Designed miniproteins, single chains, continued (5). Designs and how they scored, part 79

Each design is a single chain, and the fold is of that chain. pLDDT is the mean over its residues in the fold that is shown.

## One batch from the design tools (miniprotein)

Design m18740
Fold by ESMFold2-Fast:
Structure m18740 (fold): chain A 97 residues (1-97)
Amino acid sequence: ELVKVTIKVYFHAETDEEAQQYVEEMERGLKKFEEKLKREYGVSFDKIKMEVLPDGTIVLTLEITLTREQAKEAEKLFKEVAKEIGADKVEVEYSPA
């Protein structure tokens, strides 16, 4: 019935200034997405993790527990937001809750 969705969003930065800009855009997009999730589904993220890797890759990892139906809609919505903020890659995994 309930599924755990793990979403990973990737950005590649060439400079420290670009990395800072991507972090700010991710924070803005994340806030906007959280507001939509609360409004439409009444849910919040179980986990939010942001990492900057030595190669300049920025990884945002999100975990959320939803019904299978809600999870599919949330995945679609998140992919749209990720495209708007210029993500290089988005990975989505489903597991039993």
Scores: mean pLDDT 78

Design m18741
Fold by ESMFold2-Fast:
Structure m18741 (fold): chain A 107 residues (1-107)
Amino acid sequence: DREELEREIRRLDSGIRQLEERLAQETDPVRKARLLELLGELYERRGDLYAKLGRLEEAIRDYNEAAKYYDQAAKLLEKSNPERAAKLRKKSEEAQKKADELRKELA
C-alpha cells in the first residue's frame, strides 16, 4: 500500500530529525558512534521504502547517507573497538552496494 509506505517514511523523517539533533549535542565518542549507527539504520530503512515506491533517486541518496553515517561511526571506534568498527564498515559497504545496484537500474 503506497499510503502506508508514505506514512512509514514520514515517521522515519521525524526519527532522523530527532537523532540528528541529538548527534549535534553529543560529545562522547562511543555514544556519538551509536547515534551515527542508528542514523545509518534509519536512512537505510527509508531508502528501502523509497525503492519500494519506485523513487530510486531518493533511495540512492538515502543509501549513500547511510553508508556515510556507518563509516563515520566506524572511524570513531577504530582505536577503542576495532571489531565493532569492522562490522560498521561492512554495513557501510552493504549500503553503498544497494545504491550501486539502483544506479544500474537508472542507466
Scores: mean pLDDT 91

Design m18742
Fold by ESMFold2-Fast:
Structure m18742 (fold): chain A 125 residues (1-125)
Amino acid sequence: PDQPIIDAAQSLIDEAMKISDQGQKLVEEGARKALELVKEGKYEEALEVAKKTREEFEKLYEQAMDLLNSAEGTALTASPEQAAQMLAQVEAARAEVEAKRAASQELLDKVLEEIERAKREAEEK
């Protein structure tokens, strides 16, 4: 009786983590592309890539968090002992998603700083 609820909650956690991993990869690829454009002197294109990457990443983050909220709601329908164990897994997953978001935001902030630095140096020449 609890097993279908546990399986459903776990499936939602697994999907949230897959989306979180997709978001991290998106930011790494977007950062690389933006920095390549900076090397080519294409500062406006680099800025657009970084901004679009941030927008798409935030959408994936929201989707992952919505799935974790659904997993929490599903877990709460189990017996109290099983619900407590599943809620601990949801909280661990939330902590991991938040840590990945912080790292992704830091990477994009550094990329945006590099774009602005390179643009200023080009304007001084």
Scores: mean pLDDT 90

Design m18743
Fold by ESMFold2-Fast:
Order: sequence, then C-alpha cells, then structure tokens
Structure m18743 (fold): chain A 84 residues (1-84)
Amino acid sequence: SMAEEAAKKVKEAILKTIAESKGKITDPEELIERVAEAVASLGLSDEELRAALEILSENATEGFREELRAIFERALELRRAAAA
C-alpha cells in the first residue's frame, strides 16, 4: 500500500540521518530536528506521514514511539512553514 511505501521511505530516512549524524550531533533535540528535516524533504503528503507514523509505531518501544511522534510533529511543522 502507499502507507507501507511511505513508512519504508521514512524508516530509511531516519536510519540514514542517524548514521550520518553519528559523532556530529550529540544533543538529542538537535538530532530530532535533523531527522525531522530529512523526513519533511521526502515529499510525502500529511496523510502519508500520519499513516507512516502509525505503521512505524506498531513495533516500536514506548520511548522510541514518543521520539517518532516528536519527529513527525516537527516534520509536519516544517512542511507547513515551507508551504507558507
């Protein structure tokens, strides 16, 4: 489904951004911002981003689920700011 494809793209973007930020970003909030920027740049719709969050949250730990939510909320904010 489109939602599963969106979830795959988001997961790949998160993992790539974390890997590229290793040793460069030590502040967790700055890392969340960098990941959110990568997710926002994928060109996904708000609907696709929300569907991806639901799929990725199904098997996530409680702590990682909270970080995923922060990433997605910030990515949506960045998309709205870019569209304004």
Scores: mean pLDDT 81

Design m18744
Fold by ESMFold2-Fast:
Structure m18744 (fold): chain A 79 residues (1-79)
Amino acid sequence: DADALVAAGDAMRAAIGTLPAEKQPEASRLVAEYIAAPADERDKVAENARKRMLELGASPETVDALLAAADQARAILDA
């Protein structure tokens, strides 16, 4: 519930925090777009987010962690 949502938010914040400060707003926007995506668009939005995150200099591990945390946050918000 709320604790799980806080944990997901903390994980996303920690992962975004590994990026340079000037790139963090774009990374946050990509995560927000993925969370807001309708179910039928999620795979496409996830692929675009991954590609853009890598272009921002995020590691594959950071991108995977962000998308996993976003999936968890979305599941909680949809409940």
Scores: mean pLDDT 79

Design m18745
Fold by ESMFold2-Fast:
Structure m18745 (fold): chain A 67 residues (1-67)
Amino acid sequence: KIKELEEKIEELEKEVAELEESGELTTEKLREAAERLAELLRELAILKAEEQGLSQEHLDKLNEVRK
């Protein structure tokens, strides 16, 4: 669900902020966080497109093109 993805994004942002505050934010951890955020944002975009009435067939084709 959209709400679950929003919660995961918020949790990830909080995790990054805590690492930055503690001085533990390394380039490697930042890259991992950016990759996870990109995945969550992609999934959120697909779910929002589904809400706007795109059929499962259209969503499947979009996923195929993006892979």
Scores: mean pLDDT 71

Design m18746
Fold by ESMFold2-Fast:
Structure m18746 (fold): chain A 96 residues (1-96)
Amino acid sequence: PLPELELSEEELRLSFEKLKTLTLVWLIAAESEALVVRRRAERNGDQEALERADGLLAELDRLRERALAATTKEEVVEIRREVLRVLTEIQELAAA
């Protein structure tokens, strides 16, 4: 399981640069977990789970591009909330 990504008051007080770096680290962690789930789906011949994992990986790629392009703390906060949603979906798929 991945650690909780809900933004704390402490994290919201971080500088833009630190929050952006942390968001990119969480994206790497999410991608790693999605790849583990994808490998399991491929091994088990679960086409539906494989397609869902591929969709989540594509969404993480888009979020990473947005995070790299982000120039404001508000943009990073929005992206991090979307990363949390994707991580929740990865955890649901992993539990199935």
Scores: mean pLDDT 81

Design m18747
Fold by ESMFold2-Fast:
Structure m18747 (fold): chain A 90 residues (1-90)
Amino acid sequence: MEKALERAVEAVRKAKELSKKEALDTVDAAIDALAEAIKKQPLTEEQAERFIRELEKIIGEKIELPESLSTEERVLLAMYLAKAIIVKKA
């Protein structure tokens, strides 16, 4: 799981320096890979919180998500929010 989360963070960092189309393709591929990894290995709340905080540092904005969401849903939704912010700023 740690490796899948690291790859997702790296994809978001790279997407900031790419064209809008390449950024979309990069983040979408990372979301798909992360979703598949989550299906195979359970994600801890600590891993999810650390991951979301790393995304916040990269995008420069707070990610506030409902606590009613599962750990997995929060991580995936955080990726979609990062995607939207990167695309808007591109």
Scores: mean pLDDT 82

Design m18748
Fold by ESMFold2-Fast:
Structure m18748 (fold): chain A 92 residues (1-92)
Amino acid sequence: MAAPALDPETAERARELEEKGREAIRNGDTVAFLEYLRELTEMGALVEAARLWGLVLGREEEEVAEAREYLAMDEAQRREAAEKRAELALKE
C-alpha cells in the first residue's frame, strides 16, 4: 500500500528536527540526537529519521532509500524488510 503523506505542518516540523539532529551529531550530543530521532519516528517522518541515522552509520543515502521502500510496503513486507535490514546493518 502507498505510504501516507505527512501534512505540511508535520513535514516542516520534521525538517526542523532533522536540522537539530544534525547539529546534535556535530556537537557529540548523543542524548539530544536520540530524542530527535524518536520524535521524527513517532510523527511518521521516517525519511528524515533515516537521514539522521544514516549520517551516524555513514550510509545517509542508503538509509533514506530503505526508509522510502519501507513506507511503500504493506505490513507483511515491512516485517520481512526490517529483518533483512537488521542482518545487513550488523555486517556493514
Scores: mean pLDDT 68

Design m18749
Fold by ESMFold2-Fast:
Structure m18749 (fold): chain A 61 residues (1-61)
Amino acid sequence: SEIDKLLEEIEKAIAAGDAVRFLELAVELHKKIQEETDEEKKKEYLERLRALDKRMQERLA
C-alpha cells in the first residue's frame, strides 16, 4: 500500500537523520491517513506516526 511505502521511507529518513525528508514524508503520510475512512485503522496510523515523530526527535537530540 502507499501508506506502507511512506512508512518504509520514513524509517530510512530517521536512520539517516534527514529531518527535511522526514518532514516531507510525514506531511504526505498525514494526508493519506486523513483519507482513511476506517476509524480503527486511522487511529492506528496516527499512533504509528506519533511514535515515528518521537523517534526522529530522539535521533536529532
Scores: mean pLDDT 82

Design m18750
Fold by ESMFold2-Fast:
Structure m18750 (fold): chain A 87 residues (1-87)
Amino acid sequence: MTEEKKKKIREETIKKLEENLKRGEGAPKEAIEELKEVLEILKDESSIKDKSERVRQLYESFLLEVAIKMGDEEALKEAEKLRKEVE
């Protein structure tokens, strides 16, 4: 994976988390705090060393989910098109 693609994944992850925070204002405070800590790592990678293992795992999980979604959007669209042509 290139540096350019890593930066793009990070930017998309930041955007998604900021949208989730705006929509999830009624969520438990602990969940909101964990998302804020993940967002802090995304904006400043040096802060990862001071975070709990759980927050670090969430950070890695969100990056992976966004990477899959960014790479898999065409695959999902192709699968839906292929299904329509076979049926």
Scores: mean pLDDT 68

Design m18751
Fold by ESMFold2-Fast:
Structure m18751 (fold): chain A 58 residues (1-58)
Amino acid sequence: AAARLHRALVAAVEGAKEVGITNPSPEEGQKILDIAREGAAAGLTEEEVRRRTVEYFK
């Protein structure tokens, strides 16, 4: 569980960076965490989590 969440969080952060969010606000940071937690819980791959983060913030 912890390892899966860690990988999902890294993927979500990379997705945010891809759309220019390198220093997220508290609200952006919370959304990045939410996407990572939801993705990990749903069993999404790192690429799927990254893509969802990109789609949310673009």
Scores: mean pLDDT 82

Design m18752
Fold by ESMFold2-Fast:
Structure m18752 (fold): chain A 100 residues (1-100)
Amino acid sequence: MKGLIEADYYLGLSHIARSLGMEELAEEFREKAVRLAVEAILEKYEELGKDKEKLVEFLVEAYQKGAVNKELLEMAAEELEKRGEEELAEAVREALKKMQ
C-alpha cells in the first residue's frame, strides 16, 4: 500500500506540473508514478504468494481507502502488458472492473 500511495502522489505532481505548462517535468513525474506503481504491484504479488485473487482484493481495498486512483492503475496495467506481465495486467484490469 505505501508504494501505491507514493506512486499516486507523483501522478498528482505530474498533473500539477502539466497545469503549469511544465510538460517535461510532468512527463518525468508520470513515468516515475507508473514505475513505482508497477514495482509496488510486483512486490505485493510476490508477498501474496503469487495469488492473483488476493492481489485483486488488495487493489480494490487500496482504491477504497484512497491509496490509489483508477488512472494510475490503468497506466500500470498498460506498462505490465508492455513488459509481458500479461497475467498481472489482467489482475489489475479485473480489480478496475470491481472499483465502482
Scores: mean pLDDT 87

Design m18753
Fold by ESMFold2-Fast:
Structure m18753 (fold): chain A 62 residues (1-62)
Amino acid sequence: SKWDKYLSEDADPLLVETAFIIAANMGELDLANQLLEKLKRLYPDVPDEVFEVLKKIAEKNA
C-alpha cells in the first residue's frame, strides 16, 4: 500500500501527522485510525482527550 511508509517505525512524525489529516479528510476511517494509533505512540505525553477529538473529526468525514 502507498500508505505503508507512513505506518513504519522510522516514519517522520510530521509526515505521519500530515498523512492522518489527509486520510481523515478523505473519509478513510480505518487508515485514519491506524495513523492515529501511531501518533499516540509517537506522542505518549499528549493527553488521551486530544486523540479522542481527532478521532471524532475523522469519523465526521467518513
Scores: mean pLDDT 77

Design m18754
Fold by ESMFold2-Fast:
Structure m18754 (fold): chain A 87 residues (1-87)
Amino acid sequence: MSDEELQKKIDELEKEALRHLYEARRAIAAGDYATAERHLAQAKEKLEEAFRLKAELEGLSEDELNKRIERANQSLDDWFAEQRAAA
């Protein structure tokens, strides 16, 4: 896969993750926390795949990749908690 093809796949995965976060927000507003948590999990999965492809592109170590994934997951968990508190 070319670097350009990798970047396009990363962009697609990030777009899919944002779509799931949008659906999670809608589910929280409706009080459907089970559906919201499912979409949050799917967003995390898509972002993890995107980070793994970025690591391939950038030549990142496993430790740096894991730290980026942990940071992203923490940010998403914080965002989800804030959305629930505001509902």
Scores: mean pLDDT 86

Design m18755
Fold by ESMFold2-Fast:
Structure m18755 (fold): chain A 63 residues (1-63)
Amino acid sequence: SEALEEARRRAAELVELARTRWSYEEAARRVAAGSDATVSFFLQLSAEDSELSRATAAAIAAA
């Protein structure tokens, strides 16, 4: 669906921003505020970065 394609593109943008411009806390906060689909894609794309994945999971749990 178009919504899933948008969520995937948004997740890719957020991963790139987290790697280049944002702190892990800021990235996690931005992801947690998004759709469940965006969160799912972000976790898949960031799986190699344990610190980012952990921060994201913590932000989701706190929401």
Scores: mean pLDDT 68

Design m18756
Fold by ESMFold2-Fast:
Structure m18756 (fold): chain A 79 residues (1-79)
Amino acid sequence: SLLEGARKALAEAPAAIEEAKKLPGASEEAIEKLREAERKFKEAVRAAEAGDLEKAEEYAKEGLEYIAKANELLAEALA
């Protein structure tokens, strides 16, 4: 589920950000997108805890969009 994915992504986010920082040519913009993803996943979990599952799914989707943007920037830096 999106919420299960968001919780897992949130737990893994600090390690993922640190690994991304170690990549040659990793931009501050890419790292910022990863941090925005972490914030969205935190909001998703909070919304789920409040019982707003629809809003939680919306935040989880936004987090995944930031991950996609970060991955594009990281791929460009490594190409």
Scores: mean pLDDT 79

Design m18757
Fold by ESMFold2-Fast:
Formats: C-alpha cells, sequence, structure tokens
Structure m18757 (fold): chain A 80 residues (1-80)
C-alpha cells in the first residue's frame, strides 16, 4: 500500500467517524422517521464514495476500505 493510499484511508476513517457521531446525534434529536431517512442518506453517500474510489486502490487498500465501510454500515443500522 502506498503512502497516498494510507493517507486516503486515514482521512476516510476520520470522515466515517464524524458521520457516525452525527448520525448518533440525529437519532437522539429528531423524530424516528426523519432520523431514519437521514441515516439512509448517509449510507447511500458512503456506498457511492466506496464504489467510486475502491477501483482506484490497490487490493490491500481496497480490502481495508471495504472493512471500514461494512463496520460503519453495521453501526448506522443499529441506530434505527
Amino acid sequence: MTEEEKLFLEIFKEQLELVLETAKKVAKTLPKEEAEEIIEEYKKEIKDYVDKYAPTLSPEAQKELEELYKETIEELEKLK
């Protein structure tokens, strides 16, 4: 994995952590139906990002990206 790929994954991980924290606040603050719609939008945005960038990465970096994606989606699903 290149240094650029490591930096990309670190930034992506930080972005996912921010999204998850925001989703937790949304789930606590908004009515259930509105919170679920926003969380579903976050899930779609994350998937679109992964689908766009995964093919540009080495197999090693792609595996780490996919693992971060799966873990984040599981955590977002728990908020519903």
Scores: mean pLDDT 85

Design m18758
Fold by ESMFold2-Fast:
Structure m18758 (fold): chain A 112 residues (1-112)
Amino acid sequence: MTPEEQLRRAELYREAVEKAKELLKDKSKSDLEIIEELTKLMLEKEGIKLSPEVEAALREIMRLVEAGRYDEAAALRERFLATSNPEERELFDQGLEFYAMAVNALYEAKNE
């Protein structure tokens, strides 16, 4: 990652934390719903458009991870990667990266 990419990622993460604080004011939203919304916003800001297949796979993995069903999440990831083309794999990896950032941003927002 270049220094410019690192700075952009840091700025994106700070924006995600501020958005998480805003979303946390709505007591009807679950942690998973906030994480999904943050992930989508970060992907949209970076100009990354997931295919419906990649989006569905990521959403199900997020759901399984948040439910503590790590073995099922890992199995789903392996099945998706085994059947996906290189473009879908790249989009999936980017989606997982932003999902991890969204989880961290929500955790930081809750502890401030």
Scores: mean pLDDT 82

Design m18759
Fold by ESMFold2-Fast:
Structure m18759 (fold): chain A 68 residues (1-68)
Amino acid sequence: NAARQAELDELTRWSEAGKAAATPHAQRGSELARRYLAEGKPDEAQRFRDEGSVEAAKAAHAAIKALE
């Protein structure tokens, strides 16, 4: 019981750390994509959305790895 709860708490900490690290990159990508869509540049908007997703994934991975 206690051991399983500790494992779940650890997984929750990793998940939350990853989300916290990823969020600003995802938000930046979304904001830039929105601006480029407003300018009539959908290809550029998609590239910045994809870039934000890649940077978010890298940040999440680094944050989780730091907890190991």
Scores: mean pLDDT 79

Design m18760
Fold by ESMFold2-Fast:
Structure m18760 (fold): chain A 86 residues (1-86)
Amino acid sequence: MTLEEYKARLKELKEFIEKDKNLSPEVKQRLLDMLDKALEAESFEEIRKILTEDPEFVELGNAIYAYLRGEISLEEFKEALKRLYG
């Protein structure tokens, strides 16, 4: 998968999160900020670092990274969000 493909998946995920009405405003804002930083990244290493930088959100960052790699579906990612912050 290319950096362009990763950024396309990040944009899809960002749109999904922006439309979500069930996440708390604080969790939603932190997630959107993380996704925005990842979209500005110049490499896969930077994306991974951004997603795993916050110790409070490292499990969520790992779930996003797994989604970007195509290792989990969007539905599985949503289940992870509910498990961690639901």
Scores: mean pLDDT 78

Design m18761
Fold by ESMFold2-Fast:
Structure m18761 (fold): chain A 61 residues (1-61)
Amino acid sequence: IDSQIDQFINQIRNAVANGASRDDIMAIAAQMFTFMSRNNVPMDQMRQMRAYIAQLMAPFY
């Protein structure tokens, strides 16, 4: 599970680095949070991850 979450994070980082659209990055993030929810990841970890993704996407806000 953690390795799969790391793969999503790397996909988001690569998308940001390669100039992908905000919508494309949001789509990857949505898939990651759906995966985390379906795998009963703790709410605390999900909140931390949302904050981290928001920080990565700050240039698009």
Scores: mean pLDDT 75

Design m18762
Fold by ESMFold2-Fast:
Structure m18762 (fold): chain A 87 residues (1-87)
Amino acid sequence: KKEILEELRAKLAEARRLIDAGRYDDALALLQDIALQLVKAFPDKKEEIHKRVTSTALASAGASNGDIARAVLAVLEKILDEIEKEL
């Protein structure tokens, strides 16, 4: 349980690094993988994760790939922090 959270946190740090480097498409692909792995690790939170990520994407409609990537990163970091507090 803790091991998968540490792995996902490391991947979020890599996504942030890609965003800082201007590699937004690579960051978005990694963020999508992180979201899928998070859902697989915590299937009881699948609906909440999907709703929060989708709401973030809709709020960013018409934004740049960089703005979308930053917004998705922020919501995934918040979800991961909340899950860690429940363990």
Scores: mean pLDDT 80

Design m18763
Fold by ESMFold2-Fast:
Structure m18763 (fold): chain A 64 residues (1-64)
Amino acid sequence: IEEILNSLPEKVSFSEAAKLFEELFPDADEEQKRQFERLLLQADPAFSGEISREQLEKIFRELS
């Protein structure tokens, strides 16, 4: 997880975050996908569609 995240820019778009979620959690059920979406929205209060690399790492740790 950290190795992949270190290869990302400081800001990651929601679409890129979703691709990484599919790669790291291929067996994710509907509830896990919904939780991921909620965590993304909470990490972006300005509704810019981007989050920091560090926030994405925290989200993935929360889902694990």
Scores: mean pLDDT 74

Design m18764
Fold by ESMFold2-Fast:
Structure m18764 (fold): chain A 65 residues (1-65)
Amino acid sequence: SAAAIAEQKLKTNEYLFEMTLRIEQLRKEAEKQMAASTPEEAKILRDKVENEMAKLMKELEEIAK
Protein backbone atom coordinates (compact mmCIF):
# COMPACT_ATOMS: atom_id res chain seq x y z
CA SER A 1 0.00 0.00 0.00
CA ALA A 2 0.99 3.64 -0.37
CA ALA A 3 1.04 4.03 3.41
CA ALA A 4 3.48 1.13 3.81
CA ILE A 5 5.79 2.61 1.15
CA ALA A 6 5.70 6.01 2.86
CA GLU A 7 6.53 4.43 6.23
CA GLN A 8 9.46 2.53 4.71
CA LYS A 9 10.86 5.75 3.20
CA LEU A 10 10.60 7.56 6.54
CA LYS A 11 12.41 4.77 8.40
CA THR A 12 15.10 4.59 5.70
CA ASN A 13 15.63 8.37 5.82
CA GLU A 14 15.83 8.29 9.62
CA TYR A 15 18.46 5.54 9.50
CA LEU A 16 20.44 7.37 6.81
CA PHE A 17 20.34 10.54 8.92
CA GLU A 18 21.60 8.71 12.01
CA MET A 19 24.43 7.08 10.06
CA THR A 20 25.39 10.43 8.54
CA LEU A 21 25.68 11.90 12.04
CA ARG A 22 27.91 9.00 13.11
CA ILE A 23 30.16 9.53 10.09
CA GLU A 24 30.40 13.26 10.89
CA GLN A 25 31.23 12.47 14.52
CA LEU A 26 34.03 10.09 13.46
CA ARG A 27 35.41 12.74 11.09
CA LYS A 28 35.41 15.45 13.78
CA GLU A 29 37.06 13.15 16.31
CA ALA A 30 39.73 12.16 13.78
CA GLU A 31 40.45 15.83 12.96
CA LYS A 32 41.01 16.61 16.64
CA GLN A 33 43.32 13.62 17.07
CA MET A 34 45.22 14.46 13.88
CA ALA A 35 45.83 18.01 15.11
CA ALA A 36 47.56 16.56 18.20
CA SER A 37 49.52 13.90 16.27
CA THR A 38 52.71 13.74 14.22
CA PRO A 39 52.24 13.77 10.42
CA GLU A 40 52.93 10.03 10.24
CA GLU A 41 50.52 9.20 13.08
CA ALA A 42 47.90 11.46 11.48
CA LYS A 43 48.16 9.51 8.20
CA ILE A 44 47.68 6.19 10.00
CA LEU A 45 44.71 7.57 11.94
CA ARG A 46 43.14 8.99 8.77
CA ASP A 47 43.48 5.61 7.03
CA LYS A 48 41.77 3.83 9.93
CA VAL A 49 38.93 6.35 10.09
CA GLU A 50 38.43 6.29 6.31
CA ASN A 51 38.24 2.48 6.43
CA GLU A 52 35.61 2.64 9.18
CA MET A 53 33.63 5.28 7.27
CA ALA A 54 33.84 3.18 4.09
CA LYS A 55 32.32 0.22 5.96
CA LEU A 56 29.52 2.42 7.29
CA MET A 57 28.86 3.84 3.82
CA LYS A 58 28.72 0.33 2.36
CA GLU A 59 26.14 -0.59 5.01
CA LEU A 60 24.16 2.55 4.11
CA GLU A 61 24.20 1.62 0.41
CA GLU A 62 22.80 -1.82 1.24
CA ILE A 63 20.11 -0.33 3.51
CA ALA A 64 19.17 2.33 0.92
CA LYS A 65 18.28 -0.36 -1.62
Scores: mean pLDDT 75

Design m18765
Fold by ESMFold2-Fast:
Structure m18765 (fold): chain A 86 residues (1-86)
Amino acid sequence: MDVEELYEKAKKSLDELIAETERVDPEAGERLRKAYEEADKQKDLAVGFNIAKRAAVEVAERLGHPRIRQLAEKFKEEADKLALVA
């Protein structure tokens, strides 16, 4: 699988997680989005996804919502696959 394809999958999973988190808890969703925006400003793929993964785990633990946990897990899996090839 191409690095570009893995990047798109990880980004899509993160976008889905942010959108669902904002729907359930707008404040938590805003925090997660800000973490992603800060990571994007660095333009370092490894640093960016590590910041996003940490924020996703913290949000999932705090909210305990099954859908958010599922989306956070999916994002982590896609980000980990990207990290192995990037």
Scores: mean pLDDT 75

Design m18766
Fold by ESMFold2-Fast:
Structure m18766 (fold): chain A 75 residues (1-75)
Amino acid sequence: MEKEIIKLSIEVGELVTRALQEALAAKKNDAATQIMDLGRETSLEIGKAYDAKDLEKVKEILEETKKRLEEILNS
């Protein structure tokens, strides 16, 4: 569980950074804003899940963030 969460967290963080860079390079300001908002929302929800010591919820949030990033990148 913990190793999976760490790996997924790193993967999602790198994906957010790359997605934001790609959106900005393409001058897609609306997509860039959506990616930034998603990152902020994800950080808040992960913080709440960690406060509740719910590692399963942390994994769920990270998986949902990855799916939503893919949707935004596909416009």
Scores: mean pLDDT 79

Design m18767
Fold by ESMFold2-Fast:
Structure m18767 (fold): chain A 77 residues (1-77)
Amino acid sequence: SELVRLAAAMAVIMKAESRADARLVLQLLGVPQERLEELADAVLEAIRTEGEELRKLAEEYKKQGLGKVAERVRELS
């Protein structure tokens, strides 16, 4: 999903490597508590399976501004 991809790109930028780190990134981006566990697992799986593509996406989002990415993740929550 778009939410998982955006959160995964932010996790890559922040060098998140664990479920706890992924959960923290989602929490900082404003994702509701009820969705943190499900989305943290999805974010970690996306990083494992699509790490190269997410790295490219992370570079694009850094150029566009991390605040804009955070706003979009909150909208999709």
Scores: mean pLDDT 74

Design m18768
Fold by ESMFold2-Fast:
Structure m18768 (fold): chain A 60 residues (1-60)
Amino acid sequence: MVKTIKATKENLSKLPNRFRIIYDGKDIGDFNRSVFPERYIADRVLDKLLGKEITVEELT
């Protein structure tokens, strides 16, 4: 399922175990919470995208 969220620490913490982030037609990355610590994911996304509307695709 694809959904749009605002890029905040709180919203990122609510994402599923595996997801892809897309912003402005760009694939920002595939994230697996079982592999990457929460802070790593937050730093990668929020450094450039804080407060932006991002598209999240849940991966199974």
Scores: mean pLDDT 76

Design m18769
Fold by ESMFold2-Fast:
Structure m18769 (fold): chain A 70 residues (1-70)
Amino acid sequence: MEELLEKMKKEREEMEKKSKELIEAMSEEARGILTGLTLMSLGDRERGRRLIEEAGERGDELIREILEEK
């Protein structure tokens, strides 16, 4: 029965780790998007758009890797 508790504890730690990685990826993506939007509002639309696309692409890739890791 002790082994079941150890197994559940390990699965919980893995889940918490993945949740933290997901939150971090989402936060980084949001920051990139906000910065890009700010640049676009200041008239630098091409640079702003590129930054948004880059942030979204990186965020999507990280989220996909975290969710598909099995």
Scores: mean pLDDT 72

Design m18770
Fold by ESMFold2-Fast:
Structure m18770 (fold): chain A 90 residues (1-90)
Amino acid sequence: SARREARLTAAYLAGIAGAAEGTLDEKVLEEGRREVEELLARGEISEEEAEEALAALEAARRGIREARERGITAEEARERFAAAVAAYRA
């Protein structure tokens, strides 16, 4: 649970940072989603591995949307990431 929540939080923050820096958009995540679904369909990954990967992609997509909607800058995204890392270490 805690490990999954930390992973999803990291994916969400990565989505914010990537969108703010212009290195990540929803099209890249949609391509990733299709790759996960294709790997699952071919039996190359388990349903559990696919669920974890898809959950991380959804978290990143939420981060991208929030960054775009609120105009989050690359500097603000870096500060948010640093704060989350500090909180996790406390």
Scores: mean pLDDT 81

Design m18771
Fold by ESMFold2-Fast:
Structure m18771 (fold): chain A 93 residues (1-93)
Amino acid sequence: SRAEELKKKGEEYKKAAEYAREAAERLRIEHPPAEEARRLGEEVGKYAKDRAEEIIRLAEDPGQRDEAVELLDKVAEELEKKADDYYVKSKAL
């Protein structure tokens, strides 16, 4: 049903938001090499296509890790709002 499709979309965005927060935490705590940081940014960028290039650029630069973390936290908030919107729409059938 349409309600099930919208609910599934909401769950996907919720998981994407959780991943963005985990990526921010890993960049902050683990200080991973540029290649690993780039991969974290690429995964989040799949769900935030308009910001993907900036996320990757900031994440792969060790000098811009604080900016990368701030952007990832903002992206997580945006993804959480999208998840909530899909959940509300699934109930408004």
Scores: mean pLDDT 82

Design m18772
Fold by ESMFold2-Fast:
Structure m18772 (fold): chain A 63 residues (1-63)
Amino acid sequence: GTLDELAQSLVEHYGLSPEAARKIAEAILAGDAEKVRKIGTEAGLPEQDVKTLSKIAQQIAQK
């Protein structure tokens, strides 16, 4: 499903653990940009990648 596909993409593109990728994917699909930022930062993602993923979550929240 969409969650599993997004989580797998986060593992492949950002080198995240499956657990961190799943949590970030859930936050993105929920439109929770603040949660994406917090989890991404704690998982050690670069600031630019955290900003990119947070903006995607914001866009989902607006639909």
Scores: mean pLDDT 83

Design m18773
Fold by ESMFold2-Fast:
Structure m18773 (fold): chain A 56 residues (1-56)
Amino acid sequence: MEKIANKAAEAVKEITYKRMLDQGLSKEEAEKRANTEAEKLKDKILNGKDIDVPSV
């Protein structure tokens, strides 16, 4: 589970970062948002919550 959680968090971080940049956010705001979403996903995976991840 931990390796999968880390992999999913990295993927979500990169995807979210690019999406936020495309939506017009600054690099710093995009990075903060991406980190927050990655942490939320990692926590959900580790706590056994239902999640939607296209690559996992």
Scores: mean pLDDT 73

Design m18774
Fold by ESMFold2-Fast:
Structure m18774 (fold): chain A 87 residues (1-87)
Amino acid sequence: MEEIEKLLEELRELVDRHALAPHAPIAGAGLREIEEQLRKGDLEGAKKAVESLIATLEALRAAETDPEHRAFLAELIELARRILELL
């Protein structure tokens, strides 16, 4: 749990640093859904929320041509996958 909370904080900090980026609102919404499921104690719901976020970010990354936006999406995907491995 402590490791998951640390990774969620890193994901939140990454979204906050890129708050004006086009993908930040979608990433932020996904993070809030994961945090909500964990707050309710729904680990299965949290896992599904993380999987949904990863799928959404991968689709956005496939369509993204800006290298900085692609790097942001790649970092978000890496953190989300690390969270998923701990659920």
Scores: mean pLDDT 84

